# Designs tried in a protein design run: designed miniproteins, single chains, continued (3). Part 43

Each design is a single chain, and the fold is of that chain. pLDDT is the mean over its residues in the fold that is shown.

## One batch from the design tools (miniprotein)

Design m9472
Fold by ESMFold2-Fast:
Structure m9472 (fold): chain A 87 residues (1-87)
Amino acid sequence: SQQQQNISASRSYVNIMRRIIDDAYRHDAPQDIIDDLQRRYDNIVSLTTQAQSSTDQDQISSLTQQSSDQLSQANTIYDRFVRERRR
């Protein structure tokens, strides 16, 4: 179902964010990048928990989209760091 797919996607976003944070620590990313990634991770976890407790398909869709947006922003910030590090 669409609801199950959205919740599955949110859980996937949590796992992706965890890996990004682990990678950032291994590469000695600046504290401001770590703090931003951690804040976005916490937001995605909160949004995923809210989606799992909701029975409203529109709300679940909105929460999943917000998680996707947080992950997209995290990827943009981390990609910039990785590219600068490879110079």
Scores: mean pLDDT 86

Design m9473
Fold by ESMFold2-Fast:
Structure m9473 (fold): chain A 69 residues (1-69)
Amino acid sequence: SLEEEIRALTAKLREAKAAGDQSRVTELRYQLARLLSELFQERLKKAKNRSDVIAIREEMNARVAELEG
């Protein structure tokens, strides 16, 4: 699933950062940003009301912040 793919790439990003592989870190961040964008778009399509949209956006912002940290 998309979530499993994101989890796997997040683990690889952590390992690449530990290894100091800047090229790999850049590649993995790009891939993760793309997958998070796709996940976010799919979740927004399933939102039923404004409250759902706000909750989804807050969750995605938190996940993006974790990726950038």
Scores: mean pLDDT 82

Design m9474
Fold by ESMFold2-Fast:
Structure m9474 (fold): chain A 107 residues (1-107)
Amino acid sequence: IEEETIKLAEIALKSKNPEVQATAIEMLYNFDKERAKKALEEVAKQGETGIKALEILARSPDPELRIMAVEALGKAGTEEAKKILERLTSDPDPEVRKAAQEALEKL
């Protein structure tokens, strides 16, 4: 069951649609948070589409998923990623704000 979900999510991660990529990562996150983290890092390497998917995930209602998106944005290090991270320093969750600040300091 989990393996089938992972396979479907990995196929969706090859999409050039940021909403589809974001949905795939949310599916992975529900079953395997470590695999979701790796998927976030791979999406961060996919250029503008990947950064847009990370921006969608950074608006997730789950603060843990937002923190994971912050870490991936920090690793991407693009100008667009920096703008998203700056916005997240004002997030309602203090752990998300801390993660965004730490990511910006490493860039």
Scores: mean pLDDT 82

Design m9475
Fold by ESMFold2-Fast:
Structure m9475 (fold): chain A 57 residues (1-57)
Amino acid sequence: MKEEIHTTLTVPEGPVAITADGKPVDLAPTRQLEIHATVSDAGELGEKLAAELAAKA
């Protein structure tokens, strides 16, 4: 069997402003990191995911 991993991380590219009532306001654009990996059920899933993150960060 093989496991397929799909994940998308959304990260703000700048600071977030806080309103006077303490509510966060998104003023910065976000970027997305997309990770796709296929691993056998006997494989090292964490190692594959770490390699994908390093390649795309």
Scores: mean pLDDT 54

Design m9476
Fold by ESMFold2-Fast:
Structure m9476 (fold): chain A 72 residues (1-72)
Amino acid sequence: SADENLEDVKKAAEIVAKGLKEGKSYKEATEEAKKEMLKEGRETGAKSAVLLGQYGERHGDEALKKAAEKIA
């Protein structure tokens, strides 16, 4: 459902935000989120992690951290 997809998006954003707060780059944080979401069978969350990675590539680590914190 849409609500389940929203929870997957939030969970991916939480993993990304945590990784960035721990000093990981956008590449490390978003790849970790993607892998964790895939391990849980959360394909929408994995796709969200990829999109967050593209955002981080374009806007940098600090901008991604703020976006991920806002989504989570």
Scores: mean pLDDT 84

Design m9477
Fold by ESMFold2-Fast:
Structure m9477 (fold): chain A 69 residues (1-69)
Amino acid sequence: AVVTADNLAALVEKAAKEFTFPATVELITADGRTKRLTVRDAEDLAARVGEAADELGMTKGPFTLRQVA
């Protein structure tokens, strides 16, 4: 499954509804930078996406999350 949103809060909300957990997901920024994350559940997804966004220096969308496993 793939979800896209203009901000991280909306992205996480969409992913929590569309993804199956536990999951391996890829976060893709508007400029094409990527980060692969392993998440246990929907609550963990929010924390992991926030951590990845900080690591990548992300402040603006659009953002994409793809479930890869």
Scores: mean pLDDT 80

Design m9478
Fold by ESMFold2-Fast:
Structure m9478 (fold): chain A 95 residues (1-95)
Amino acid sequence: MLEELARELREHLEQSHRALAEGDWEAASEHLLRAGELLGELLRLRGYRQEHVDAVMEALREAARALREGDREAYRKAVSRAVGEMLRGIGEELD
């Protein structure tokens, strides 16, 4: 189950990246949103606190919206926020 979620997450991230490279911002946004859902499930199964899962998912939703709007700078900032929230979740897990 966990391995299946990780595989599907990777596939959607690869599809999003490919769509972005091809200029299909709508498809890139859709795949990123699905990847966010799968990542949220994966983080919950890994024992991340719900507030950190919610923060990561919210940042990924912002990234997907920025992609749909063609705002590369907003996308970059949203992805950076998602990574930051994920790192905070790891810190809480270790402490």
Scores: mean pLDDT 78

Design m9479
Fold by ESMFold2-Fast:
Structure m9479 (fold): chain A 96 residues (1-96)
Amino acid sequence: SAEEEALIEQLRAELKAAVENPETWRDSEGYTLSDYRATIIYALDNNYKFKSEKTKEKLEELAQIEDPKEFAQKLLEILEDPEGARELLEILYPPR
């Protein structure tokens, strides 16, 4: 949807700032990169229904990254793929 695409574009822009200042970065809602990592790990550990096996594999790799800058860079890479971006958005901002 147009709303979904706008949210993905906003998240991409915010995460570009996270690569520059990973330690102090927060999104518009106040969430840190550590919060993002915790949410992704929770989805992986609690049998989240992945639509894309490729996206699941990328998120499993992402969960192993301890360096905040490398984590932010890999997260941006996933958001560059439309399929990965959509699934990541659903994980980070699940429908209420």
Scores: mean pLDDT 80

Design m9480
Fold by ESMFold2-Fast:
Structure m9480 (fold): chain A 97 residues (1-97)
Amino acid sequence: SALRKSVENILDYAKNVLKVEEEDLEKLREVLERALALREAGKEQEAIDLLETESTKLSEELSKDPDPTKKNAAILFDELASLARMERAIEKLEAKR
């Protein structure tokens, strides 16, 4: 599945490039796996809503952590929330055509 490969690529990037700690990698995996399951079930809007809500929450939580190793994880979750908002905006634009 192309979606499964995208999930694995995001996790690999977070681990090997961003050096995200294991605890935060587990949180990322859980959010991505839940969103993937919804998309595979044809629940695209629910997947977008879940990804936006959970990523926003985790970004806010991690951004308040004084540990500098949490900064990359906070940025990554903020970017995921932004991508979900963009995907929602595109869907609304297509619905107007």
Scores: mean pLDDT 82

Design m9481
Fold by ESMFold2-Fast:
Structure m9481 (fold): chain A 63 residues (1-63)
Amino acid sequence: SVRERTARLVEESILRIAEEKGKEAAIEAARLTIEQARELMDTDPEVAEGAIEGARRALEILS
């Protein structure tokens, strides 16, 4: 699904930020992604839900 594909891509992107720029930068990127995705809920809910899910998955790994 679009939601699951988006979640995987977002998770991978945030984990890559952790490797390249450090854990704190990745956590901030995840938080920003969730905020921006909430604004997209009215326009594209599947993409928005996927982005939130992917960011949350990355935060769980980084915690």
Scores: mean pLDDT 86

Design m9482
Fold by ESMFold2-Fast:
Order: sequence, then structure tokens, then C-alpha cells
Structure m9482 (fold): chain A 90 residues (1-90)
Amino acid sequence: MDSRQQSFDYINQMVNDSVNTVNNTNPNSTSQANQSGQNIINGTGGSYDSGIQQGYNFGNNLSSDPSTSSSGQYTIQMTDQAQNYVDNQL
């Protein structure tokens, strides 16, 4: 149980850091970043897999726009790190 709680906290921190990075890097994407970030956080609260999938969806959506593509790639990389952490703990 304790290791699952630590994994959950790590994923939440990773998601929050990703959202904050997008907000700081691209003011024009702030609305999209906030909505997607909230969905990822809510998903992580219920299921690690759901949170990870929402992270990839968020990163892919940002990557489809040339003005936010770098933030999208960063979000995908952060989601990969969260997935690796979950795989190592579970």
C-alpha cells in the first residue's frame, strides 16, 4: 500500500510540473493546459493507467500545434518517466 501511495504522489507531482512548464512556456496555450492538466490529475486520483493515458493525450494534443509542439514533447517525456516509475513499483 505505501509503495502505491508513493507512486501516486510521484505521478501527481510529474503532472503538476508538466502543466506548470506548459503554462510558463506558452501563455497562448494556458487554457488548454489547465483543462488537460485537471483531467490528468483527476485520472491519476482514480487510476494510474488512466492518468498516464491522459498525459499522453495531453502531450499529443499540444504536439499537433506548431506553437506548442515543444511543450507537447516535454509532456510526453514526463509521462514516460511516470509510466517507468509505475512499472518499477508495480
Scores: mean pLDDT 59

Design m9483
Fold by ESMFold2-Fast:
Structure m9483 (fold): chain A 76 residues (1-76)
Amino acid sequence: TLEERLIEALKPLVSEEVAREAAKKATEIYRRKGPEGIPEAVAAVAQILRDAGASDSTVLRGSSRVQEVLLEHAKE
């Protein structure tokens, strides 16, 4: 599923709990808005990572990975 792909993308960077929270939020936004919601989903993930205490570099890397997964899913 999209949520599982997002969890796997984030697990190397953050705890599984944070990865699941971020993946769920990004999936909810994408289901509501489709591809037009990708910037909002990426911003929401960045905020979840920051709130969890992730470094700026981790937030950037995590956000980039989420954006890549969502853009690839949008092509399907």
Scores: mean pLDDT 88

Design m9484
Fold by ESMFold2-Fast:
Structure m9484 (fold): chain A 65 residues (1-65)
Amino acid sequence: SEMEELQEKAQEAVENKDYDEAGEAMIKLAKLSGGSVEKAKKAVEAFKAGDYEKGAEYLGEALGS
């Protein structure tokens, strides 16, 4: 599905340290899921800081709230 593709794209971008692409994918995911773009942005900043646990938490919140 489109959401699964975007989630995989975001994960790969984070692993490649391509945070611009990760941010675009996470924001699109939040918009498609009816979630929070602000939490998607917080997820990107956490991943940039190397805090993968916090990044995953914010991304989950972005998709579910």
Scores: mean pLDDT 81

Design m9485
Fold by ESMFold2-Fast:
Structure m9485 (fold): chain A 71 residues (1-71)
Amino acid sequence: SMDDFYKLVEELVKQAYKVFDLKDDAEIKKLTESIIKKLEELKKRHGTELNKEYFDEAIAKIKEIGEKALA
């Protein structure tokens, strides 16, 4: 259901915050890239004109989290 993939996106965003517990830049990059890939796969499967902005915003948020963890 639509409710199920919104919960999946929220869980992926929560997982991205785990990068702040990592000390290796390579591990931080690998985790953020993995989460972005999963979000892009969800967007391909469930993306519509009405919700594509939601997926793009989530992907941008993961990128921001990764950049902050590397700073």
Scores: mean pLDDT 79

Design m9486
Fold by ESMFold2-Fast:
Structure m9486 (fold): chain A 100 residues (1-100)
Amino acid sequence: SMDQQIDQLRDQSITAIGNSDYDTAISYLQQRIRLAQQAGDYSTQGRSYNVLGDVYYNQGNYQQSISYYDRSIQYYTQAGDSDLVSQSQSNRQQTIQAIQ
């Protein structure tokens, strides 16, 4: 099913991140976002963008990290999950502090 493909891409991205294979992780996350967009799954889009923000933060690419956290906030807001919105806002603020 599409849900199984989305879950598999999540697991593959987590494995790639654990191996510090960030280019592979970004590829799996982008594939997951495309499937979630086709499904109208705002929660999965929000989560995937938040993880992209984390990946770019770990690479020291703080501007891209902030951009992806902004996308995460947007999609979590559309999903109606205020707790996850707050988490992504906190991650964004931490990233801003890192560039000062």
Scores: mean pLDDT 90

Design m9487
Fold by ESMFold2-Fast:
Structure m9487 (fold): chain A 71 residues (1-71)
Amino acid sequence: MLPRTQSPYESLVNYAVFLIEKAKRLNPDLTPQELRDLVRPSVLELAKNLKLSEEQAEKAIDEAIAILEKK
């Protein structure tokens, strides 16, 4: 059996989580909208490299914010 690698979308979500956590450590007063605006260019670049749509990139950012808000 081939080892399962993380899906492209899961990689994108994890990257968005990483960037948002890093941004929050540097400035804890950032709003969810400011976090989206800050990480969007980097997430879009990775999405393009993974051949994912801009819609999937926006979804990944929203999912990453939701994951971090539950902690």
Scores: mean pLDDT 78

Design m9488
Fold by ESMFold2-Fast:
Structure m9488 (fold): chain A 92 residues (1-92)
Amino acid sequence: SSAFQQQLDQDIGNALVRMVRNVARQMLTPSGKAKIAAMSPAEQEALLKSLEALRARIQQLQADYGVDPQLVDEALSAIDQVIAVIKENLAK
């Protein structure tokens, strides 16, 4: 592929991963945590599985699109923090 195509792939991948990071960070706000806590245990388990799948998808986006490693780390960190919140809720 051309250098232009590689740059375009990176820009798209970076935008997608940044969007995921921002959504996960929103889920970690007091409002976001309250919404998760209001979910049934079954809904929280489904969300947990979805976040684990999304984690794998972000790693694939890094491989396919050459996403900035710092953005990947930030997105995965935010997802891991949401997963920890759900696991703590389910343990109560």
Scores: mean pLDDT 88

Design m9489
Fold by ESMFold2-Fast:
Structure m9489 (fold): chain A 78 residues (1-78)
Amino acid sequence: GPRKVTTLLVEGPNGRLKYTLTSIDGEVTSVTRETLEPGEFLEAGTVTQPASGLSEEQAIALARATGGEILSEEVEEV
Protein backbone atom coordinates (compact mmCIF):
# COMPACT_ATOMS: atom_id res chain seq x y z
CA GLY A 1 0.00 0.00 0.00
CA PRO A 2 0.96 3.68 -0.10
CA ARG A 3 3.89 4.88 2.01
CA LYS A 4 3.60 8.25 3.75
CA VAL A 5 6.18 10.41 5.52
CA THR A 6 4.82 12.86 8.10
CA THR A 7 7.14 15.52 9.52
CA LEU A 8 6.16 17.32 12.72
CA LEU A 9 7.92 20.24 14.38
CA VAL A 10 7.00 20.48 18.09
CA GLU A 11 8.05 22.80 20.92
CA GLY A 12 7.71 22.38 24.68
CA PRO A 13 9.63 21.69 27.90
CA ASN A 14 11.91 19.21 26.08
CA GLY A 15 12.93 21.89 23.57
CA ARG A 16 12.24 22.04 19.85
CA LEU A 17 11.94 18.59 18.30
CA LYS A 18 11.44 17.21 14.79
CA TYR A 19 9.53 13.94 14.44
CA THR A 20 9.56 12.03 11.15
CA LEU A 21 6.93 9.29 10.95
CA THR A 22 6.96 6.69 8.19
CA SER A 23 3.68 4.85 7.69
CA ILE A 24 2.33 2.16 5.36
CA ASP A 25 -1.44 1.80 4.98
CA GLY A 26 -2.02 4.13 7.94
CA GLU A 27 0.25 2.23 10.36
CA VAL A 28 3.52 3.77 11.57
CA THR A 29 6.56 1.61 10.76
CA SER A 30 9.30 3.93 12.07
CA VAL A 31 9.67 7.10 14.11
CA THR A 32 12.71 9.38 13.99
CA ARG A 33 13.12 12.05 16.65
CA GLU A 34 15.67 14.81 16.09
CA THR A 35 16.44 17.43 18.75
CA LEU A 36 16.75 20.82 17.01
CA GLU A 37 17.11 22.82 20.25
CA PRO A 38 17.63 20.85 23.50
CA GLY A 39 15.40 21.71 26.43
CA GLU A 40 15.75 20.84 30.12
CA PHE A 41 15.22 17.09 29.66
CA LEU A 42 16.53 16.18 26.17
CA GLU A 43 20.01 16.39 24.66
CA ALA A 44 20.86 17.08 21.03
CA GLY A 45 20.78 14.05 18.77
CA THR A 46 18.75 11.84 16.45
CA VAL A 47 17.02 8.59 17.43
CA THR A 48 15.24 6.27 14.99
CA GLN A 49 13.17 3.36 16.29
CA PRO A 50 11.00 0.74 14.60
CA ALA A 51 7.38 1.34 15.58
CA SER A 52 4.73 -1.24 14.81
CA GLY A 53 1.15 -1.12 16.00
CA LEU A 54 0.86 2.67 16.25
CA SER A 55 -1.67 4.48 14.09
CA GLU A 56 -0.72 7.84 12.58
CA GLU A 57 -3.08 9.54 15.05
CA GLN A 58 -1.48 7.75 18.03
CA ALA A 59 2.04 8.66 16.87
CA ILE A 60 1.07 12.34 16.39
CA ALA A 61 -0.55 12.37 19.85
CA LEU A 62 2.66 10.90 21.33
CA ALA A 63 4.78 13.57 19.59
CA ARG A 64 2.49 16.30 20.96
CA ALA A 65 2.62 14.80 24.48
CA THR A 66 6.43 14.64 24.37
CA GLY A 67 7.18 17.86 22.46
CA GLY A 68 4.30 20.13 23.48
CA GLU A 69 2.87 22.39 20.77
CA ILE A 70 2.85 21.32 17.11
CA LEU A 71 4.38 24.18 15.13
CA SER A 72 4.09 22.55 11.70
CA GLU A 73 2.94 19.33 10.04
CA GLU A 74 4.01 18.23 6.54
CA VAL A 75 2.85 15.07 4.76
CA GLU A 76 4.49 13.49 1.70
CA GLU A 77 3.34 10.35 -0.11
CA VAL A 78 6.28 8.34 -1.52
Scores: mean pLDDT 69

Design m9490
Fold by ESMFold2-Fast:
Structure m9490 (fold): chain A 92 residues (1-92)
Amino acid sequence: MPALQELAERAARAAAGLAALNAKAGKATTVTVEETIVLPDGYRIEVRGVGTADPATKTGVGRGRARLYDPAGNLVGEAEATATLTAKRDAS
């Protein structure tokens, strides 16, 4: 089973990267990536990444979240991550 933190970090980087590419292309957009992973016994992981593009700085800021739900629908685990990428280099 993938670690929730790793899934959140991957979603943040993917959203930031897509947002940075849109920013480089002069597009002030918000990008969203979502995935649901269904595990054995009805557990599920919901992964969400949101990226915001700033064309003025050619920067994308992404935030990722991974939430683990039990078969009854209760939240039993959560991880979050943030990534900032520029079209030229990574930036914090």
Scores: mean pLDDT 81

Design m9491
Fold by ESMFold2-Fast:
Structure m9491 (fold): chain A 93 residues (1-93)
Amino acid sequence: MKERIKEIIEKLGKLFEEQKPMSEELQKEVTEALKELKEAIKKGDPEALEYAIELIGLLRSFETLGLTELSEETKQAIKEVEEVAKELAEKTK
């Protein structure tokens, strides 16, 4: 899992640096990665939370610059990860 997430982050970083859009295939890989990170965060993996924050930040940057329109599925996956992260933070207080 973590190696695959790192590869996705590296691919997104290169595309962002070159001001290139994400392919539909890469956006599907990103959506699946977000789902995997959500489950890992639920299991209490702190590294999964760090990767999720970095990945979501990159995705928001792509949308802000107009490089890629995020699909509704990708937006939903981001929202679900953010909700799980919030729930975990509330339980640690």
Scores: mean pLDDT 79

Design m9492
Fold by ESMFold2-Fast:
Structure m9492 (fold): chain A 65 residues (1-65)
Amino acid sequence: ERERRVAALEHTKAMLDEQIAELKKRSEEAKKKGDQKQVDEYNAQITALEELKARVDAEIEALRA
């Protein structure tokens, strides 16, 4: 069922948005402390999650096309 698959992907996207927001918060806290290594580690994780989110968005669009 297309609608059920879209709903599952939208749920996954919402979870990714939540994780990205948390990592951005932690990255900003690390910046305030001058911990560049932690900033770099969080930014790498954010980039990976944003790439995954883009793939989820593409799948949703394909299902709606």
Scores: mean pLDDT 85

Design m9493
Fold by ESMFold2-Fast:
Structure m9493 (fold): chain A 92 residues (1-92)
Amino acid sequence: RRRVHTVHEIVVESPAGERFTLYVGGNLSLDEVKAALEKLGYRVLEERTFDVTEPLSEEERELRYERQARAVEVVARAEGRAAALEASRAAR
């Protein structure tokens, strides 16, 4: 099947001054990730939106998964991970 993905990436700066890129996809919105970053003291430096038609190389795929995992953890920490999980389990 055809693979067409709209990919969102955010370049951020940590409170320590380190820069890294987050991959925003799936169930996360840009607004949710930005709100979480602000709560944790990160700064948004750049926002990117682009389409990916072909599969990434093996190394690029691993990096994308890592960047996405970081975005998920940032949101979970800002929102209270245990509370979010509890709410999901209570929902029918």
Scores: mean pLDDT 68

Design m9494
Fold by ESMFold2-Fast:
Structure m9494 (fold): chain A 94 residues (1-94)
Amino acid sequence: SEAEALLEEIMKEVEPLAEEAREKGLPIELIAERVREKLLERIENEEAKEWARSMPLRAALVFLTALLYGFSEEEAREMALREETNPLSDAPEE
């Protein structure tokens, strides 16, 4: 899948930036913004880009990633909303 190669490249770029942000005490949110910008450049659909810009960073990342994998805009939006309302972040609530 071509989308997997693009996503992997973006993720590799993000890892060093995340480590640097931690070392310098920079907000981790900068990493999310960087990933969103990289993903937006890979998407040609202008309507999808506009939706992604209107979403919270977390939801936008899920949305844009789903589009790269070939999901429809509607499916991608549902995935973004699901992650926002039911995050898979391993909360210490177990």
Scores: mean pLDDT 72

Design m9495
Fold by ESMFold2-Fast:
Structure m9495 (fold): chain A 92 residues (1-92)
Amino acid sequence: SLQDRLVELLLTLLPDLSPEEARAIVTSPEAARALAEQLRKQGRYELSQLLTQHALILEELASTDDPQKRRVLELQREALLDSLEALAKREG
């Protein structure tokens, strides 16, 4: 699933992260935003920005029942996954 792929990518990019922490980040905008801020302070700006975008997508999905807006947000999640995969390949 998309969620499982995001968990795997986070563990690849952040090997000190536990699987439980990675799942929390994938499902919680608060957890994603907290990690993004820590990464920004560490100079990991690209990963920080991608996690900030993830948090915003989760918040918008939670706040809207509009089918067209939800479809756009799902496309944004797919684009985010592609960006995380590209980042993992560059850092590997």
Scores: mean pLDDT 88

Design m9496
Fold by ESMFold2-Fast:
Structure m9496 (fold): chain A 68 residues (1-68)
Amino acid sequence: SIVDEFKATFAEVYKLARELNDKETLKETKKLSEEFHDAVVANDTTKLKKLLDETKKLLSKLKSKASS
């Protein structure tokens, strides 16, 4: 499900952001978590898909930073 994919991707982002001490990304994860909660409560599938895509992009950026 989209919810399960989001949770898995979000967990990777959060773990990597903490390992990198990336304070800006940790702020972004808090915002994403809040928006995700609101989208789940509203049953907004379109918003959930956008949040999943945003989280996947954030993970990609963090992996690039970790390699630098």
Scores: mean pLDDT 83

Design m9497
Fold by ESMFold2-Fast:
Structure m9497 (fold): chain A 76 residues (1-76)
Amino acid sequence: SLADRARAAFAARDYETALAAVEEALRQDPFNEEALEVLDRLGTYLQAAPEALPAARRERLTARVRALADRHHKLR
């Protein structure tokens, strides 16, 4: 499933692929709880400002997570 792809990508630290899979899953089913869980985990990870991510990459990922969260009102 797309949610499985998102989880696998997140575990592999491929956050762009994880976000793309979450966005596609939520486009198909906006109530996909598994995809929303990955989105929440990504938001929490980015909020911790991880040293492993360059600032520009973290900023781009954070903007995309916020856009998806605003759409679904889950991460206010």
Scores: mean pLDDT 80

Design m9498
Fold by ESMFold2-Fast:
Structure m9498 (fold): chain A 110 residues (1-110)
Amino acid sequence: SAEEYREKAIEALKEGDVTTARIYLIASLALEGRVEEAKKMLLELAKLLEDEKLIELAEKASEIEDPEKFALALEAIILYIKGGDEAYERAEEAIRKLLEGNVEEAEKLL
């Protein structure tokens, strides 16, 4: 739910992880029906961080129309942010599965 993502954002912020907190807030906005705003915020954040792999993941995630699937794609992006290059292929595969409508397989990768 949107409230669960707000709580995750607060916990990330308490740990000093501002980037993860911002992404959880973007997920919360999407689940409140503000999906277009959430997608714009995600792309702006990715561009601000100047990470080409993150920009690519953000662009792919932005193709997802369903708010709940988009929120799961944001979890995949957090996986990449925390794991770096070693997590990239797993994050990309999770987003691909979400775009194909295979939520169960995507969740196994998160």
Scores: mean pLDDT 89

Design m9499
Fold by ESMFold2-Fast:
Structure m9499 (fold): chain A 99 residues (1-99)
Amino acid sequence: MELVRKVEEALDAAIAGRWDEALRLLAEITGTSVGALLKDPERTLELVRRKAEEEGLSEDVTNIIVRGVRAIIERGTPFELAGILMGLAVALVVEKKEA
């Protein structure tokens, strides 16, 4: 699950205030630049959703990933970012137990 790992790394970087690193990781996920990502956030979110579908991620995990990417782009609070990261971890644990 390469997308999940990169989004977790981006959220961790953003929570730590390393915004340049977080945005670079998002640009790598979408195959674009930080400038292009910030110019068209909605296109970036569509590319992330498509990547999640290509990797066979569930709708719940995909929705949390998209929320995390949006929160990084919008420079959300550490509380919001940490809540999203925890939600992603919980969703991954629940899905492994249901499989």
Scores: mean pLDDT 82

Design m9500
Fold by ESMFold2-Fast:
Structure m9500 (fold): chain A 94 residues (1-94)
Amino acid sequence: GALEEAERLLREIREILEELKKILEKGKKEPLSHKELLEAIGLLLRFIGLELDLERLIEELPEEEAERLRAELEELREEMKKIQKELMKRPVKL
């Protein structure tokens, strides 16, 4: 159902955040390669797509579930904002 699909999208979003955090940790030790930067950009675009899909599903859910999922999505948005700021600080190998 819609709730199960929303939970699946949240899981995928969390996995994207963890992959981005791994790229950032590499960037703390050495400059990021052009390939790693492109991978990070691809993950950011996937996050945007999943966020839009999740917002559409939330509109179809009962109020209680919708409020919980919106709160979780907002927490993930704040984490992504922090990741974006940190990623922009990392040197890149060209």
Scores: mean pLDDT 84

Design m9501
Fold by ESMFold2-Fast:
Structure m9501 (fold): chain A 67 residues (1-67)
Amino acid sequence: STPELTDEELALLLAIYEASRGAPITAREIAELMGKSQATVSRMLRRLEAAGAVVREGRGYRVRRVG
């Protein structure tokens, strides 16, 4: 089963969506946008990827489009 997203993880997902409209966004860029450490963002991204909410593209991440 896919885990439920926390409020913080949903905020991260929205930030990725807005910032990555044309290109994947890196954990460093997300950390700067969210005012968080890269370690915190990397943990959240691993959970979001496991939940199927984001996909990895090269060195960055993009929000998965739900069909």
Scores: mean pLDDT 73

Design m9502
Fold by ESMFold2-Fast:
Structure m9502 (fold): chain A 63 residues (1-63)
Amino acid sequence: PSPEEVAAAIARLEAAAREFAASLPGVSLDSIEARVEGDVLTLTLTLRYANGSTATVTLRVRL
């Protein structure tokens, strides 16, 4: 895929990740990391709960 297509895919997936985090009560989104290796995009989300604990969610998408 072109760099522009990759950037657009990352932007859409980051938007979806923010909406997902916002749908969870008592959870905030600490960080989003995007990594592209070949035709695979890996998004790593770090979520923080109201009690201070954290969770990591990894999404892998073929471009």
Scores: mean pLDDT 78

Design m9503
Fold by ESMFold2-Fast:
Structure m9503 (fold): chain A 82 residues (1-82)
Amino acid sequence: AEAAVQAYLRSLEASKATEEGLRKLVEEGKASLGQYMVMAAVEGDEEARKIVEKEESEKDIEGVKELRKEIEEAKAKIEALL
């Protein structure tokens, strides 16, 4: 349980670094804005979270919704080990 929590926290820190990298790649035209928005929302960017939630509710974008669900399920599974 403790080791799983520590691994999850390290994953979040790595994800933040990945988010910054993805933002740079989006600016260079090498990655999609959608990938950046989903990652930022999962990492706790309130503005990105609102954009993703609005897009999900307005257009019911299945791909974005499913990716977010997969990330949240993995996160919840690790947290449940506490």
Scores: mean pLDDT 53

Design m9504
Fold by ESMFold2-Fast:
Structure m9504 (fold): chain A 83 residues (1-83)
Amino acid sequence: MTIKVSEDKQQASQVAIDIVHELVERGEGKFVLVTPSEEVREYMLKVLQTMAAAHGIDSITVKGNEIVIEGRVPGRPPLVAPD
């Protein structure tokens, strides 16, 4: 889903938070955020990275003025029973 981001940093931050929450709730998804400026892009990237790291989401890519975030919630920790 493609979302055009506001020039307002507070609105951009709220969009970033809402997207991470939606990815966590759905277990998977892909969002493309079209940012109006490099300043807003950098600000959103920091918010997204912080929120995503808290939820185990690590797929964040920058493509010019776009931020692509893909979420996959790991089902569980790996099996470890070597004997």
Scores: mean pLDDT 72

Design m9505
Fold by ESMFold2-Fast:
Structure m9505 (fold): chain A 107 residues (1-107)
Amino acid sequence: ELSEEVKEAIRKEKPDKDPEEIYQRVRNALAGAHYAMVYEGKMSPVEADRAVEELLDGIAKDPSKAKDLPVYEKLPDWAKRWFDRALEEVKDLSPEANKLLVEELRS
């Protein structure tokens, strides 16, 4: 459930975008990355959880550098495409708004 606090933070910075749609896009990209790591990467679920946490930390810290993460490089092209679309939605958000979004994704 996307909290009103996170919705307000996103609306303030992206008034032309639906905060729920941004949230769903990022959530789906992370779920796809997890699936790709387990199914195609032959990683254990625990290793995939750790890889997704690295992607979340990257988004929270600096979305513009998320593609420089080793875990991003290991994603298959389809999962990279989903993640790239998610990064387009969050790249212009402040670090504070991205931290709120990442906390919501963890809950």
Scores: mean pLDDT 82

